Designed miniproteins, single chains. Designs and how they scored, part 14

Each design is a single chain, and the fold is of that chain. pLDDT is the mean over its residues in the fold that is shown.

## One batch from the design tools (miniprotein)

Design m458
Fold by ESMFold2-Fast:
Structure m458 (fold): chain A 88 residues (1-88)
Amino acid sequence: MTAEDYRAAAREEAGDPSLSPLLRELAAEIAEAESLEEIIEIARRRAAELAVEVLRRAGAPEEVIEEIRRAAGDLEKQREIMDEVYEA
């Protein structure tokens, strides 16, 4: 599928009230994305927000929530660096 196909599907999902607010926000961001790579980046970022919301509802302390957000960003950056730079 093309990025355009994904954006069309995401616009429909953004308007679906049966989906969670976080899933609708994710869909709205994807609907505005310009490339497939941007869609993937949005999905990775929003996965951390979904995990945070589950933990917040379970009563996790703010420090744990902050570490999860920080870890998600760090993992993505580390993967990008490893993919771009290979040294034997």
Scores: mean pLDDT 66

Design m459
Fold by ESMFold2-Fast:
Structure m459 (fold): chain A 75 residues (1-75)
Amino acid sequence: SYFKEAEELIKKMKEVIEKAKKSEKPDIEALKKIIKEVKEWLNRLGYVEKTGLPPSVLEELEKLIEEAEKLIKEL
């Protein structure tokens, strides 16, 4: 299920972002890796798969990507 895959990616991204925010030595490579994984997953989805997901799930993924990218730029 694409919904379950999206939920797992959201969970993984939140975990990586929170660990980076709380760490004295943020793992920038882990942030870059999860951003790449999520972007590649989104890029592989067809129109039908994207429209089959709740809009809130896609918005959450895009917000988490933006948050992780901003965090990397601030480090």
Scores: mean pLDDT 81

Design m460
Fold by ESMFold2-Fast:
Structure m460 (fold): chain A 75 residues (1-75)
Amino acid sequence: SDLNLAELYIEQGRYDDAVKVLGKVLKEDPLNAQAKNLLAKLARKLGNEDAANKVKAATSAEELEKAFIQVAVLS
């Protein structure tokens, strides 16, 4: 699955590839709980706890999209 692939990329330090896969998942399912969890994990791996907290706090597609962009620019 795309989510398993994103987790593998995060474990491998392939953060740009992980962002691309998570972006694809969120395009199809804007509030996917597993993609949201992996984005928060990725943000923490990048050393940005504020971005991770914003991802976790997002309750709308618009909030999660803003948080996603913040994580994406760090990768």
Scores: mean pLDDT 83

Design m461
Fold by ESMFold2-Fast:
Structure m461 (fold): chain A 63 residues (1-63)
Amino acid sequence: MEEEIDLEVWKALAIIYASIAMKFADEETRKKLEELRQKAVNATSKEDVDKIIEEIRKIVKES
């Protein structure tokens, strides 16, 4: 129960992070962020979400 609630919170944070990053990104970067946002929606574990957040962070730092 608690683990499931935490997963949904982490997924929501990843989706929000990607959405905010997309507003300040070029078209090519936006497409990558949109794919990561979709992966976050479909993530089934916190480890998957952590990897997605790390990828978003790398893209944002490179931009």
Scores: mean pLDDT 78

Design m462
Fold by ESMFold2-Fast:
Structure m462 (fold): chain A 84 residues (1-84)
Amino acid sequence: MEKKKQELLKKMAEILNEMVKELDANNEKKNLELELEHIEKVEKIHEEMYKLGLISEEDYERIKKTIENVKKLLKKELEELEKK
């Protein structure tokens, strides 16, 4: 169980590092699309953590709500950029 937790945490850190390397300060739309991809990958990792019993149901539900709110914000920002 502990080894799987460390593996998933490492995978999450790798996803974050990949996103940071791809960020372009001059391309706001690309950055928002990368952040949306990142949040979807983080969602899958948290689902795996929950299935393995590494996080509580309460923490998992809180994380799911946070992810859904972040996805809504990112989609709204992308829509606002398309209107310009």
Scores: mean pLDDT 77

Design m463
Fold by ESMFold2-Fast:
Structure m463 (fold): chain A 81 residues (1-81)
Amino acid sequence: SEAERLERLARDARLAYAYLILLSEEDPERFEEIRQQFLAADEAEREELIRRLAEEARRLGLTEADAQALLAEAAARAAAL
């Protein structure tokens, strides 16, 4: 169903965003490359980028719990600035 598709996209977006946080620290050059891809992408291309980043994150062993922890850490760091 469409609702199931949107739920998967939301889940993938959380993993993709958490993975981008890791890349910003570990591989800033690749982070910037992906950022530029998002800026040039249309809506469908952005959804595909999110899906591929989430798949890469899962291949590297990132779980939803890991994503939640990374997002919380990034939010705390931002609040401390």
Scores: mean pLDDT 84

Design m464
Fold by ESMFold2-Fast:
Structure m464 (fold): chain A 61 residues (1-61)
Amino acid sequence: ALEELIERLSKVTEVTDEDIEEIKKKIEELGLTYEQVLDAFDAAEAGKDEEYAALGEELER
């Protein structure tokens, strides 16, 4: 699930291109939009501002 992917990413120091590709594929598989993914990041953001800020910036691009 997307939530499991976000939780896994929260354990890495840096978000890689491969991680971004996995998220984009999950978005497409689940029929979600980037806005819905950003809503999920809001829940995780409470503890992971720097990690999710970089990822959110890439997704909003």
Scores: mean pLDDT 61

Design m465
Fold by ESMFold2-Fast:
Structure m465 (fold): chain A 96 residues (1-96)
Amino acid sequence: KIDELLAKAREHLRRAGQAMDEGNVEEAIKHLEEARKYLEQAASLATGTARDAYQGAADSVKKAIEALKEGNLREASIYTVSAMLLAVAAEVERSL
């Protein structure tokens, strides 16, 4: 359940990064909004440290969207990478 949501979130974060590299702000925002949705769903199903990690990733995605709307591509990229690292770390911890 959570695995599927995190996989979807991670794929959308990857596509958002690609769109940012291409200068396609609209496509980047679209993928960030989908990633945020899946991360918030994962957080709602999790408890403890995992919930905090998924919520932190969702909050980073929200900041990335806000940065893109303000035209701050550098800040958006930083928040997108932060969200990706939190999502990947949560998957790795669950595999142990």
Scores: mean pLDDT 84

Design m466
Fold by ESMFold2-Fast:
Parts: C-alpha cells; structure tokens; sequence
Structure m466 (fold): chain A 84 residues (1-84)
C-alpha cells in the first residue's frame, strides 16, 4: 500500500536523523512503523492513532509541514471509508 510505504520511508528518514535529533527521532520512527503495520493489518483505528502521534512529534522535530500531515491523515480517512 502506498500509505504504508510512505510511513516506512518516513520512519527510515527519522532513524537517519536520530544522530542529530536524539531519542525523539527514534520514537517517531517506531510510531511510523507501527502505523504502517496497522495499515497492512487493516486496523485503521490503530493506524490513525499511531499516525496522529507520529505527526505531532514530526512537526515538533521540524521533519514535516502541516500540509503534508493533513494529506496523510486524509488518505487514512479514505481507507476507513472504503472499509465501511
């Protein structure tokens, strides 16, 4: 899935940033990987929760802008609508 692939790519970017940003970058990577796994498992509620927490942390660390975060959340919402 494109969303899960994007989340995993962002997790790798967060890990790459860890030497400069510290433990919070590793926490971000873990949340993004958890969101990707939840998407792959079809657990959209868990994916949305992990993604929201990851998005907040990414914004704090300067790794994402508001428009990118909004687009990711809207794509996850569309997956919920397709499942229902």
Amino acid sequence: SSIAEQLRANAEAARAAAPKLGEKALELAELLDAAARAIEAGDVEEALEHFRRAAELAAELGLADASALEEGLEELRKLVEEEV
Scores: mean pLDDT 73

Design m467
Fold by ESMFold2-Fast:
Structure m467 (fold): chain A 87 residues (1-87)
Amino acid sequence: KVKELLKQNGRSAMSLLADSSLDNRKEMQKNFPYTSQNLAQKPTFEFIDKLTTKYLQRSQKKQPYLSSKDLVEEMQRLAKDSYLLSS
């Protein structure tokens, strides 16, 4: 059920970003803040659309859904690519 999976993965990603015990997570928050409050910005819509398309393609092929870890890693990769394209 796609809506439930997106909600679960969204919460997991936000929890990962909120984790203050790991310095690497803090650096990710600084470098990729649009996974948090900046999600509403227009530049992030293309990022979200690309991620959603990839997620739906896996679902369409009856592949296992992306785990929270895999989704976060894919978000970080797409976020990095978005910064490189904007730079």
Scores: mean pLDDT 47

Design m468
Fold by ESMFold2-Fast:
Parts: sequence; structure tokens; C-alpha cells
Structure m468 (fold): chain A 104 residues (1-104)
Amino acid sequence: SVDEEILEVTRKLIMLAAAILMQKSDEEERERILKDMREAGFSEEEIEEVLRLSKEPLEVLKKRAEELLERLEELLKKDPRLSEEEAKEAIETLRKDVEALLKS
């Protein structure tokens, strides 16, 4: 299902964003991020992956973000419930948020 693939890619992007944010955070902020993710329904396996990603070089995380954003754009364009304009707007907003995280 396109919906299941969109959800999976979106979860991976959130995990990647959390990992990037953790690299710029002190210990108290990192603990808060992990707590927020658990409260949002991320599994312990997903939390372990976020911790692993937080140790990766920023260049690797940037490349993964670009690949996931490209995949999400393709999936959103195939969703019959979304117009092409709505899909593009959603991706443009998300790209801007990811670029802001990578620059900060």
C-alpha cells in the first residue's frame, strides 16, 4: 500500500531529524528527544536506530535525508487523494525543515 510506504518513509525521516538534532544537543536535551519519541509511539528498536544514527557523520545523515525526501516525493505524487500541487507543497515544506536542521 502507498499509504504504508508513505508512513514508513515519514517515520524514517522523523528518526533521522531526531538523530541530527541530538548531535547539536546536550545530554538533557537528548534525553528529552528520546522521551518524546517514546511517547509518540516509536519502538525501542526505532530508538536504538536513532541512537546509532546520532553517531554517524553529518554528511552521511544529509545524504540519507536527500534519498528519503526523494522517495517520499515519488510516493506522494502517486497518492490519488493528493493533487500534484499538494504533494509538491508538502515536500517543499519538509525539505525546508530538514535543510534548517542540517544548517543549524
Scores: mean pLDDT 80

Design m469
Fold by ESMFold2-Fast:
Formats: structure tokens, C-alpha cells, sequence
Structure m469 (fold): chain A 86 residues (1-86)
């Protein structure tokens, strides 16, 4: 069956959280960077649980953009991380 937008957003949020948790566990991101990313991820999940797909998309986009900035700053390869988590 084709995934709904809600199911796709939920999957994206779950994958992003796994990546962020792994980066924190490996010491590749700071406590401040981890907290910022988790706040955006938690916000996206809450919006999704409330049926607010627009807010969930916006917060997820902000989390992805923040993660990319963190990865560039800390010289982390995004493609390698996504391949290991998926």
C-alpha cells in the first residue's frame, strides 16, 4: 500500500532521530547541537500527532537544515551516516 504523507513524515522523523542519537553517542556533535536538534524533532512529532502536517513539515525541514549545518561544521559525511542507519 502507498504510504500516506503522515506515514512518510513519521518515518523521516524516526530516521532523523536515529541519526542524531548516533552522532551524540559517537561524540560527533555537542550537547547544545544535540538539544537543538531534539527540540526540532520533538516539535515535528508533536505537530504530526496533532494532525498538523504543515507545522510537522516545517519543523522537520528546520531539523534537516540544522543537521546539515552541524555536519558541515563538524566535517561529518551525511551520505555515509544515512547509508548506515537505513
Amino acid sequence: MKLTEEQRLRLAIDVLEKIVDRLKAEGKISDEEYQRLKELIDGARKALDNGDLETARELLQQAVNELLKVMIRNNINFGELVQKEL
Scores: mean pLDDT 81

Design m470
Fold by ESMFold2-Fast:
Structure m470 (fold): chain A 71 residues (1-71)
Amino acid sequence: LQALADAALAAARAGDVEAALAALRALFEAIKQEYEKVKASGDEEAYQQLLAEIRAVEPKVAEVRELLAAA
């Protein structure tokens, strides 16, 4: 998740709106896929790890959204 958030942020800072949006879409799709895996497994530790990863990328996603809104 962090690699996709980093890619989105780097693209947004470079002014590459298309690359930033593509990386954000990939990030949200990756979150959805990981959530479905965790939901299917019933693994509470995996669920808490996924929540921690999502929280870790939230500030980067917020910065990307702010940069894209300003572009």
Scores: mean pLDDT 80

Design m471
Fold by ESMFold2-Fast:
Structure m471 (fold): chain A 71 residues (1-71)
Amino acid sequence: MTPEERAALRELAALIPDEGKGYFAGLVQALRDGDEAAFDRYREKLLAIVPESQREAVEAAIDRLRAAFKA
């Protein structure tokens, strides 16, 4: 795991509630597997449980995580 991937993982983990940790783990596994369909499913599930006030920050953190894994 690169320092960039680790930083992005920590950033996203800090923003999600405890009930979202399972979806977060599924999202990360989908990124590792290159499974875009699974990534999109877990992203939707995670965003659905995040408070509305934090959705933009979580969405941006997910985008940064995806970019780090593609580098």
Scores: mean pLDDT 81

Design m472
Fold by ESMFold2-Fast:
Structure m472 (fold): chain A 83 residues (1-83)
Amino acid sequence: SLEGLENAIAQAQAQIAQLQAMVDAGADFAAIQRQGDALRAQIEAFRALASRTMPKEKLSIFDQLLAQADAILERARARHAAA
């Protein structure tokens, strides 16, 4: 349903914000990586479900959410490597 899609997007956005907050708070890198991997898996699962009923153009939001999560994880990885 459209409501289900909106809820999935809102949930993913909230979890991306939480992942960013963990990085900003200086959380342990292993904890950040575990949380990020779980978030990526959830967004990919939402995308797979949406792909059964939605046109490709509507799936771009999930690709954007994955890119946001990946950018946060890449920043955390770079900071960890520099420490």
Scores: mean pLDDT 84

Design m473
Fold by ESMFold2-Fast:
Structure m473 (fold): chain A 130 residues (1-130)
Amino acid sequence: SFEEMKKLLKELFKLIDELVTAYENGDYEKMIEIAKKILEVLQKIGDLVIEKTTNPAIKKFIKDAIEKAKSLSPLTLGRVIIVLYKMNKEKVDEFKKKIENNTLSEQEIIDFAINLLDGIKLLVDVLETT
């Protein structure tokens, strides 16, 4: 599960890089394709975090965050992900380096996944209230 979580996060980062490139090129069809793949990866990450936690509040939070992500159109989800990436680029780049160097603990990976889902949920909530 630790190796599977690292693999999913590497896949997520690759998809985010492809998503940013599609956005910069104005390729909305490619953004939709990539955003759908990101949602599948986020669901798998959420499922693994739920498996690892004993805290019912965290389990509920993860389920709520994934359901909010699913409620968005793929294009809107893609835009949310790009905003989060750009706002947190330095932290994401540090985390990528730690994954490559195999220096991350399982808890650091879980914490990163929870923070990512929290960021998605927060931006969805802002969109729903605006």
Scores: mean pLDDT 84

Design m474
Fold by ESMFold2-Fast:
Structure m474 (fold): chain A 53 residues (1-53)
Amino acid sequence: MPLSDEEIDEAVKAIRDAVDRSINRRLIEELGIAESVLRQPDAVVAAEVARRR
């Protein structure tokens, strides 16, 4: 029996959260970006990264 939709969604969320945490940690440490900024859409985050480099 395939995994339930809820199990798949939970696994996908866990992977996304882990990836985001890894990237966010590096952006905070390297560029001093506030965590609140990293919660915004990727386009806004990319603009802030470019502005701080």
Scores: mean pLDDT 66

Design m475
Fold by ESMFold2-Fast:
Structure m475 (fold): chain A 64 residues (1-64)
Amino acid sequence: MSATERAAEATVALAKDASDVTTRAQLEAAGLTGADLDNAMRMLDTDGDGTISLAVARAYLAAR
């Protein structure tokens, strides 16, 4: 067995959407609402673009 197949699966998981970032709407769909959603955006969206790196968003949700 090779690492290539696992790398392909990870790539598909990261690129399931048109972009490899997550938005406020996607965080809401993941179960964050109201103040929790606003607080997550404030902490993770440091540049104010309204988008968060998918990796950072996953880490935040896993730690919550």
Scores: mean pLDDT 64

Design m476
Fold by ESMFold2-Fast:
Structure m476 (fold): chain A 75 residues (1-75)
Amino acid sequence: EELEKIAKEVAEKLGRPDLAPLIEEGIRYYVENGGELDKENIKNGIRAVADRAGRPLTDEEIDKIADEIVKLYKE
């Protein structure tokens, strides 16, 4: 529930609503494997799913996405 909402809001802010399932999967992957939802784990999750999707993302892009997720998750 919370992860789906966060993923949708982040994807909307990026102008890429198609990214919502990918962002949600990245966060869920690390939570289910015992990771904390901190910025570093979120960055690692996004990087992993982006690699799986065959889309290269820069560290700057990943950092931006992670910052937006952290802001929404702490609210």
Scores: mean pLDDT 70

Design m477
Fold by ESMFold2-Fast:
Structure m477 (fold): chain A 68 residues (1-68)
Amino acid sequence: SMSEEAVNELKKALEAGDKEKVSQSLIKIMNHGDDKEWEEVLKILKEHGFPESTIKELEETWRLQQER
């Protein structure tokens, strides 16, 4: 599925340190995923050692896109 593929690409980008690819994958999940998918994304980012500040910023950005 598209969401699965985007999550897999996110993991690969995180391992490679490819910030652009990470952002692209997150945007793709944001456009096609649901709240559950986003929760999985945050879990993956935490498992890969992302700082709390970055996770908070991404969560806020996602909420803004959904709320409008």
Scores: mean pLDDT 76

Design m478
Fold by ESMFold2-Fast:
Structure m478 (fold): chain A 99 residues (1-99)
Amino acid sequence: AAERVERALELVREGRFAEAARLLREMEAAGLRTTGEFGGVSPAYLIGREATSENPRFEFPEEFVEALKRKLKEAGASSPRELPEEEAVRITLEVLEEL
């Protein structure tokens, strides 16, 4: 699980959005959850949460961050934390697939 999450993060950071979305959907279908400091969430939720953080642990492409913030705003949220996890996951995956 950890290696797959790291690979998905790397793909998003490299701007390989379609590949990242595919890997994240596979992990979602398998019911994979993050561990340790990331706290047992969907990997797609983690990526959305980190991309919209004031102090992100990872540097994401500006186009992804801007598209994600725009889609969240359409749902009435400034952060994935303000939505149910399933809805935040859906929004994050849709953004990656639309880029």
Scores: mean pLDDT 81

Design m479
Fold by ESMFold2-Fast:
Structure m479 (fold): chain A 70 residues (1-70)
Amino acid sequence: MTEEEENQLGAESLRAAAKKFEELGAEKKYVEKLLEAAEKFERNEPIDLKVLEELDEVLRKYADEFAAKA
């Protein structure tokens, strides 16, 4: 894949993660950070991977809480 195609797939993955955060009842600030990172990927702009790692940890925590309530 081209780097542009790879970045677009990355953006799509981040948007999917943002939707999942909302479905799990996560705070709006985390959803907004994911959407901002997705926009940067779509524009081929650099992003801080550490921020994405932090958001991924938060998503996993909410997923565990959701599973416990199911």
Scores: mean pLDDT 72

Design m480
Fold by ESMFold2-Fast:
Structure m480 (fold): chain A 78 residues (1-78)
Amino acid sequence: MLSAEERAALEAKIAEWKAQLEKTPPSDKETLGRLYAKLSGAYARLGRLKESEEYRQKAIELGADAEAIAQGEIEGAK
């Protein structure tokens, strides 16, 4: 189980990446794809599999390859 501190840290990262996502232009697909992959990984680490899959699908729709998605999910799960 995640500690309260680990959970709070992941939720803080999610909030930060969502704020970055809102400030990112729709034309910057590379940055959007990385942020979606990180959010997918963070939500998976929190056990929120529905949100994790939603963000993973958004990264795929932007044309992110499987390796880029996997790397982003690893970074997001830290």
Scores: mean pLDDT 81

Design m481
Fold by ESMFold2-Fast:
Structure m481 (fold): chain A 88 residues (1-88)
Amino acid sequence: GKGTDKWTGKQYSDMAYMYGMQGHSDLMVQYARRSIDLGGIDDVVNVGKRLYKNGHYQDSTQIYDMVLQDDPSNTTAQSIRQQSISKL
């Protein structure tokens, strides 16, 4: 079927992580944005952590740029974003 409003922010965040791990950064960003819009910002923070842990520093940086756009005071996103940039 066509796109579904039944997907949760968590489900979009899981797809964002999958696409990030596969190097599909544009799809990762698209799915992470959908997750945040559905209140899944904490799930997207965890996507950034998992991408950083797996050496996907550019993708982790992009995820945390999105988190910080919606929650600029998120200290986890600030810290891991800086660590990700330092690895590039």
Scores: mean pLDDT 84

Design m482
Fold by ESMFold2-Fast:
Structure m482 (fold): chain A 85 residues (1-85)
Amino acid sequence: SKEKEIKEAKEELERLVREGKLERELGEELIEAIEKALKDEKYAPEVERLGHIARLMTEEGLPREKAEELAEKWEKEREKKAAEA
């Protein structure tokens, strides 16, 4: 169910924030984006972008500004590759 998925996602993000692995502001933004995407699929790309930033911060230990720079670079490269394909 969507309600269960939202609850589990919120619990996981709150756990990462509590453990100091994810910045609270980013965790809150990601939760909000997930809720918006569930109501309107046009927000799905924002969930993917914020999720990528969160993964870079939690898995590679990058500070938010570096994670955002890398995520933006990957999005631009993805768009370029799609245009060439």
Scores: mean pLDDT 75

Design m483
Fold by ESMFold2-Fast:
Structure m483 (fold): chain A 113 residues (1-113)
Amino acid sequence: MEELAEEARRRLVALVETIINGDLSEEQKKKVRDILKKTLEGIVELLRQRSPELAAEAERLYQEFLKAIDNKDLDKAIESIDRLVELAREAGVTEEFLKLVDEASKEIQKILQ
């Protein structure tokens, strides 16, 4: 469980760093942002199914994450990722969370190539 949570965190942080600090075109940034948005929406739905109490917090963190990306605030984006990973751990859905992140990473890699 701990290893899966750390891997999910590491992959999401790397993607965010690429978007905020990477030398990407505006078209690439938009496509990557759209993939991240869909991935986070999937994570919120996953948490809603397991624990409705956690879903409200996940939705708030999702909105905060997108705002941090738009503002190029890496520290705030990482803070949101850390809390989302913690919520996935609390809900017992870390494996499903990592799968969604892995699928997003593969799609984003195709855009960056």
Scores: mean pLDDT 80

Design m484
Fold by ESMFold2-Fast:
Formats: structure tokens, sequence, C-alpha cells
Structure m484 (fold): chain A 113 residues (1-113)
């Protein structure tokens, strides 16, 4: 399932040594989400998107203890930009807009910690 896949991605994130390794893990998660969403119902698409957002939130909470605010913000912007482009390329415009909006909220919250 996608949840099982996300659990494996979380384990890889926990073992990653660099921000670039974490970004590569997220690119895998985003690519998998796009392929699943192409054939999914609206309810399944929402579940996939919420799973990705949960993984992002979990990862940001872990990264903020090891990295500067600017590094964490750049990481978040890079993965959001990648996801938005991949979703748009697949014709998933609503998912792209939701991720862009959620990313903006998360970026603002990093500055308030």
Amino acid sequence: SFDDFLEEMEKEINSAKTLEEVKEIFRKAIDKAVELMKQATPEERDAILQGLLRLIGHTINKLKEKYSKEEVKKFLQDIVDYAVEKFREAGLEEAAETLRAAGKVLLSRIDQE
C-alpha cells in the first residue's frame, strides 16, 4: 500500500546523512504518489496527498534540530517545487495547488518556531 511505502520512506529519511539524501527519498515518494494518483478515485487522491503532507511535516520536525532555518526552508521549497511540477506534468492540477498552498503555510510556520 502507499502507507506501507511511506513507512519505508520514513525509515530511509531517519537513516539519511545529508539533506540531499532526504530530497532524493522525497523525489521517490512524490514519483510514486503521482503514478498512484493517475489511476485513483478522488477519495484515494486525497488520502495519498494527506500521506505525503504527513511525511513532509514529520521530516521538517526532525530536520529543524540538525539544520538551520534557511536550510530547512530551502529543503521544503525544493521538494514542494519538484512535487508541483510532477503533479502538473501528470495533469493533477488540484493536487499541485494543494501542495503549493500547504508548502507556503509550512514555510511560514518554520519562521515562528
Scores: mean pLDDT 85

Design m485
Fold by ESMFold2-Fast:
Structure m485 (fold): chain A 58 residues (1-58)
Amino acid sequence: MPTPEQLFEHVRHLVTLMVRAGLSLDEVDSAIDRMRQLFPQLTDEQVEEVRQLAEELL
């Protein structure tokens, strides 16, 4: 089982790959919401950090 820190790093990497694959901000935001549902250990702060990363990469 990954640690919360490892899970957060994996989510950040996955979001970066999704943006590079040409997904829109709306599609990435939908995927982040689903990741939050699947991984409730992610904090609101971590979710917001990932959303900001996606916006910066687009």
Scores: mean pLDDT 76

Design m486
Fold by ESMFold2-Fast:
Structure m486 (fold): chain A 86 residues (1-86)
Amino acid sequence: SSRLRREQEEARREGELLREYLRGRRRSEESEEKGREGEERIEEIKEEVSEEKFEKFERAYEVVEEASREMREMGRLIKERVDRKE
């Protein structure tokens, strides 16, 4: 149906915007020049999405950041265990 097609298109757009938001946040942390580009993209996304959806994007970034931190710590622990066997 046209409704399902519209819902699928909206879901794809939201996924694209979320990826761009996460990229913008990451760039903001890399350098001053890249940070400006990241902030500009985040501002554009704020204009495209509702405040409620933007808050969900911020929450998603926090979850991804926590997972990335946990993965780095796990990698460090694994490396330490491997190094001890050598």
Scores: mean pLDDT 75

Design m487
Fold by ESMFold2-Fast:
Parts: sequence; structure tokens; C-alpha cells
Structure m487 (fold): chain A 82 residues (1-82)
Amino acid sequence: EEEYEKLLEKILNASPEEVVKILTELADQHELTPENLPKVLIYYTALKKSNVFYIRKPEDLIPLAWAVKFSGVEKVEIKKLE
């Protein structure tokens, strides 16, 4: 929980290109689980429509990381919802 909060803060202060690098590294450090797969598909679809993503909670960074890796996007802007 505390680690993901710090990672989210780092992402919010990074360039869109650096965000892709950070998230790709995060995906490589975490296995894709069946529980995360539906969220990965939803986030993948969202990234196809917009390079701006609104995150609700730090734990959503893992399915977002896999969506970024699968989408092949070169940049993404992360904003905190609420």
C-alpha cells in the first residue's frame, strides 16, 4: 500500500514517456493474474482512445502497467481521480 502510494507520486511527477518506462518495469515485476485480466482489457481499450488515464487507487497501477505494455503506447499521462 505505502509502496504503491510512493510509486504513484513518482508517476504523477514524471514525463509521459518516463511513465511508460516506469509502468513497463512494474509489469515485468508483477505476474498477470486472472483477477487483473478484466481490468487490463478495460484499461487497454481506454488507452486506445486517449493517452490520458485517471487512476482511482494505487493498486490499479499493476493492471494499468500490463495494459501499457500490451498497447505499445509510447507515452501516457496519469491523473489522480479525486
Scores: mean pLDDT 80

Design m488
Fold by ESMFold2-Fast:
Structure m488 (fold): chain A 58 residues (1-58)
Amino acid sequence: GEIEKKALEAGKKLSELLGEHTGLDPELFYEAIKEQIKKDGAEKVLEQAEGLLKSMEG
C-alpha cells in the first residue's frame, strides 16, 4: 500500500545516509530496514525513519 511505499522510500534515503556516514554498503542498512518493517509494521518504521532523516538532514 501507500504506507509501505513511503516506508521503503524513507528507508532507502536513511540507508544512503547511513552508508555515507559509516562507509558501509547502503544495501545492508536497507535490508535491515525491510526486516524492521516486517517486525514492527510499515507505519511505525516510516515514523522512525522520517524522525531520523529530519535529525540528520537538519
Scores: mean pLDDT 80

Design m489
Fold by ESMFold2-Fast:
Order: C-alpha cells, then sequence, then structure tokens
Structure m489 (fold): chain A 84 residues (1-84)
C-alpha cells in the first residue's frame, strides 16, 4: 500500500505560535483524522480543554489540502495538512 506524505502545521491564533510536522496517511480520511486529533490534542495540552469541549468550526478540504479551525473556551487553533 502506497502511503502519501503530508505536512501538518498547527497555528495558535491567540499567540501566533506555529509547529510543523510531517506524517504519512493512506488516504484523505486518515489525513483528516490525524489533523483533527492534532488540533484537539493541542487544545488539551496547551489550554487544558477536554476533547469533548473542542469545537470544529470550519473545515475546508481539497484533494491536496485540509484546513481545520477549532475553537474552545475563547481560544482558536488552525490546523493545515497539505500533501507533499
Amino acid sequence: MHMQRWRLTVTDLDTGASVTRTFRAADMAQARAQARQVGVDYMRTTYGVAPDRVRLVREVATDDRITLLFEADGHRVRVVATRV
């Protein structure tokens, strides 16, 4: 099975802090699931927000890019995953 390489960037819209990592995913659904998990984990570890309180407020997906916007307790985080 050929895994596709993806670049994922998490941007904290409150602080402007940004972290980039690379991962492999078999398909768009797996890439989306990883992007969602990273956004939820960021909110949990940075702001102490429980996963069930994190809201996905915007999702835009193309064949090569997934953009997710999360909001919780007044904090906003954007996750962008791009196929490379």
Scores: mean pLDDT 84

Design m490
Fold by ESMFold2-Fast:
Structure m490 (fold): chain A 71 residues (1-71)
Amino acid sequence: SMEEARKKIEELLRELAKEAGVDLEKMSEEEIKELIKKLASSLSDLAPEVIEEEAEKVLEALKRALEEGMV
């Protein structure tokens, strides 16, 4: 499901950030979006247009989580 794919992408982003010692909030939105697209392409056989839409949704969810984490 797309919801499961989204959760897996978020998990992988957090794992990559932890392993690389990179804070996702220090990356530009464009850099994060590109990383999400690459992960989505690797984890799912979704059409490119669907991957782009899901990347936007994951980016929005991640931005929200980062904003809450900074409080």
Scores: mean pLDDT 66

Design m491
Fold by ESMFold2-Fast:
Structure m491 (fold): chain A 72 residues (1-72)
Amino acid sequence: MHKISTEVLTRIGRRVAELAREHGLTPEEVVRVFWEAIKAAEKHVDLPDEEVLKVALEAADREVERIVRERR
């Protein structure tokens, strides 16, 4: 994605991989979490990288919370 920096994309990918390991996410759930993070980042591309990363990681964490609740 051209509008999101490579550093932000790399850090999103790393966080999603950590969440996948921690919560035992399926490949389908990993795609859901990554997609929610990317959608959040795309909405805020005009912000500094740290702010873009923050909103992307918050979106990833919220999607993981939904997945974990579904497993209850």
Scores: mean pLDDT 80

Design m492
Fold by ESMFold2-Fast:
Structure m492 (fold): chain A 62 residues (1-62)
Amino acid sequence: DAARAAELRARITALGKELVNEQKSIEELKDTDPEQAKVEEERRKKIFDELATLSEELAALP
């Protein structure tokens, strides 16, 4: 389904940008707030896992 493929690609693109922003935030927080940096690392992992799932779903579409 072309509509589903477009939706998945849009979500993957958005999550990819969020992942980049999270990496930047983690780097900034490591020196100023290491506890918050740890929380952001957990959030980054969840975004990465969601990206992997959506990428597999997109690859499985006809």
Scores: mean pLDDT 83

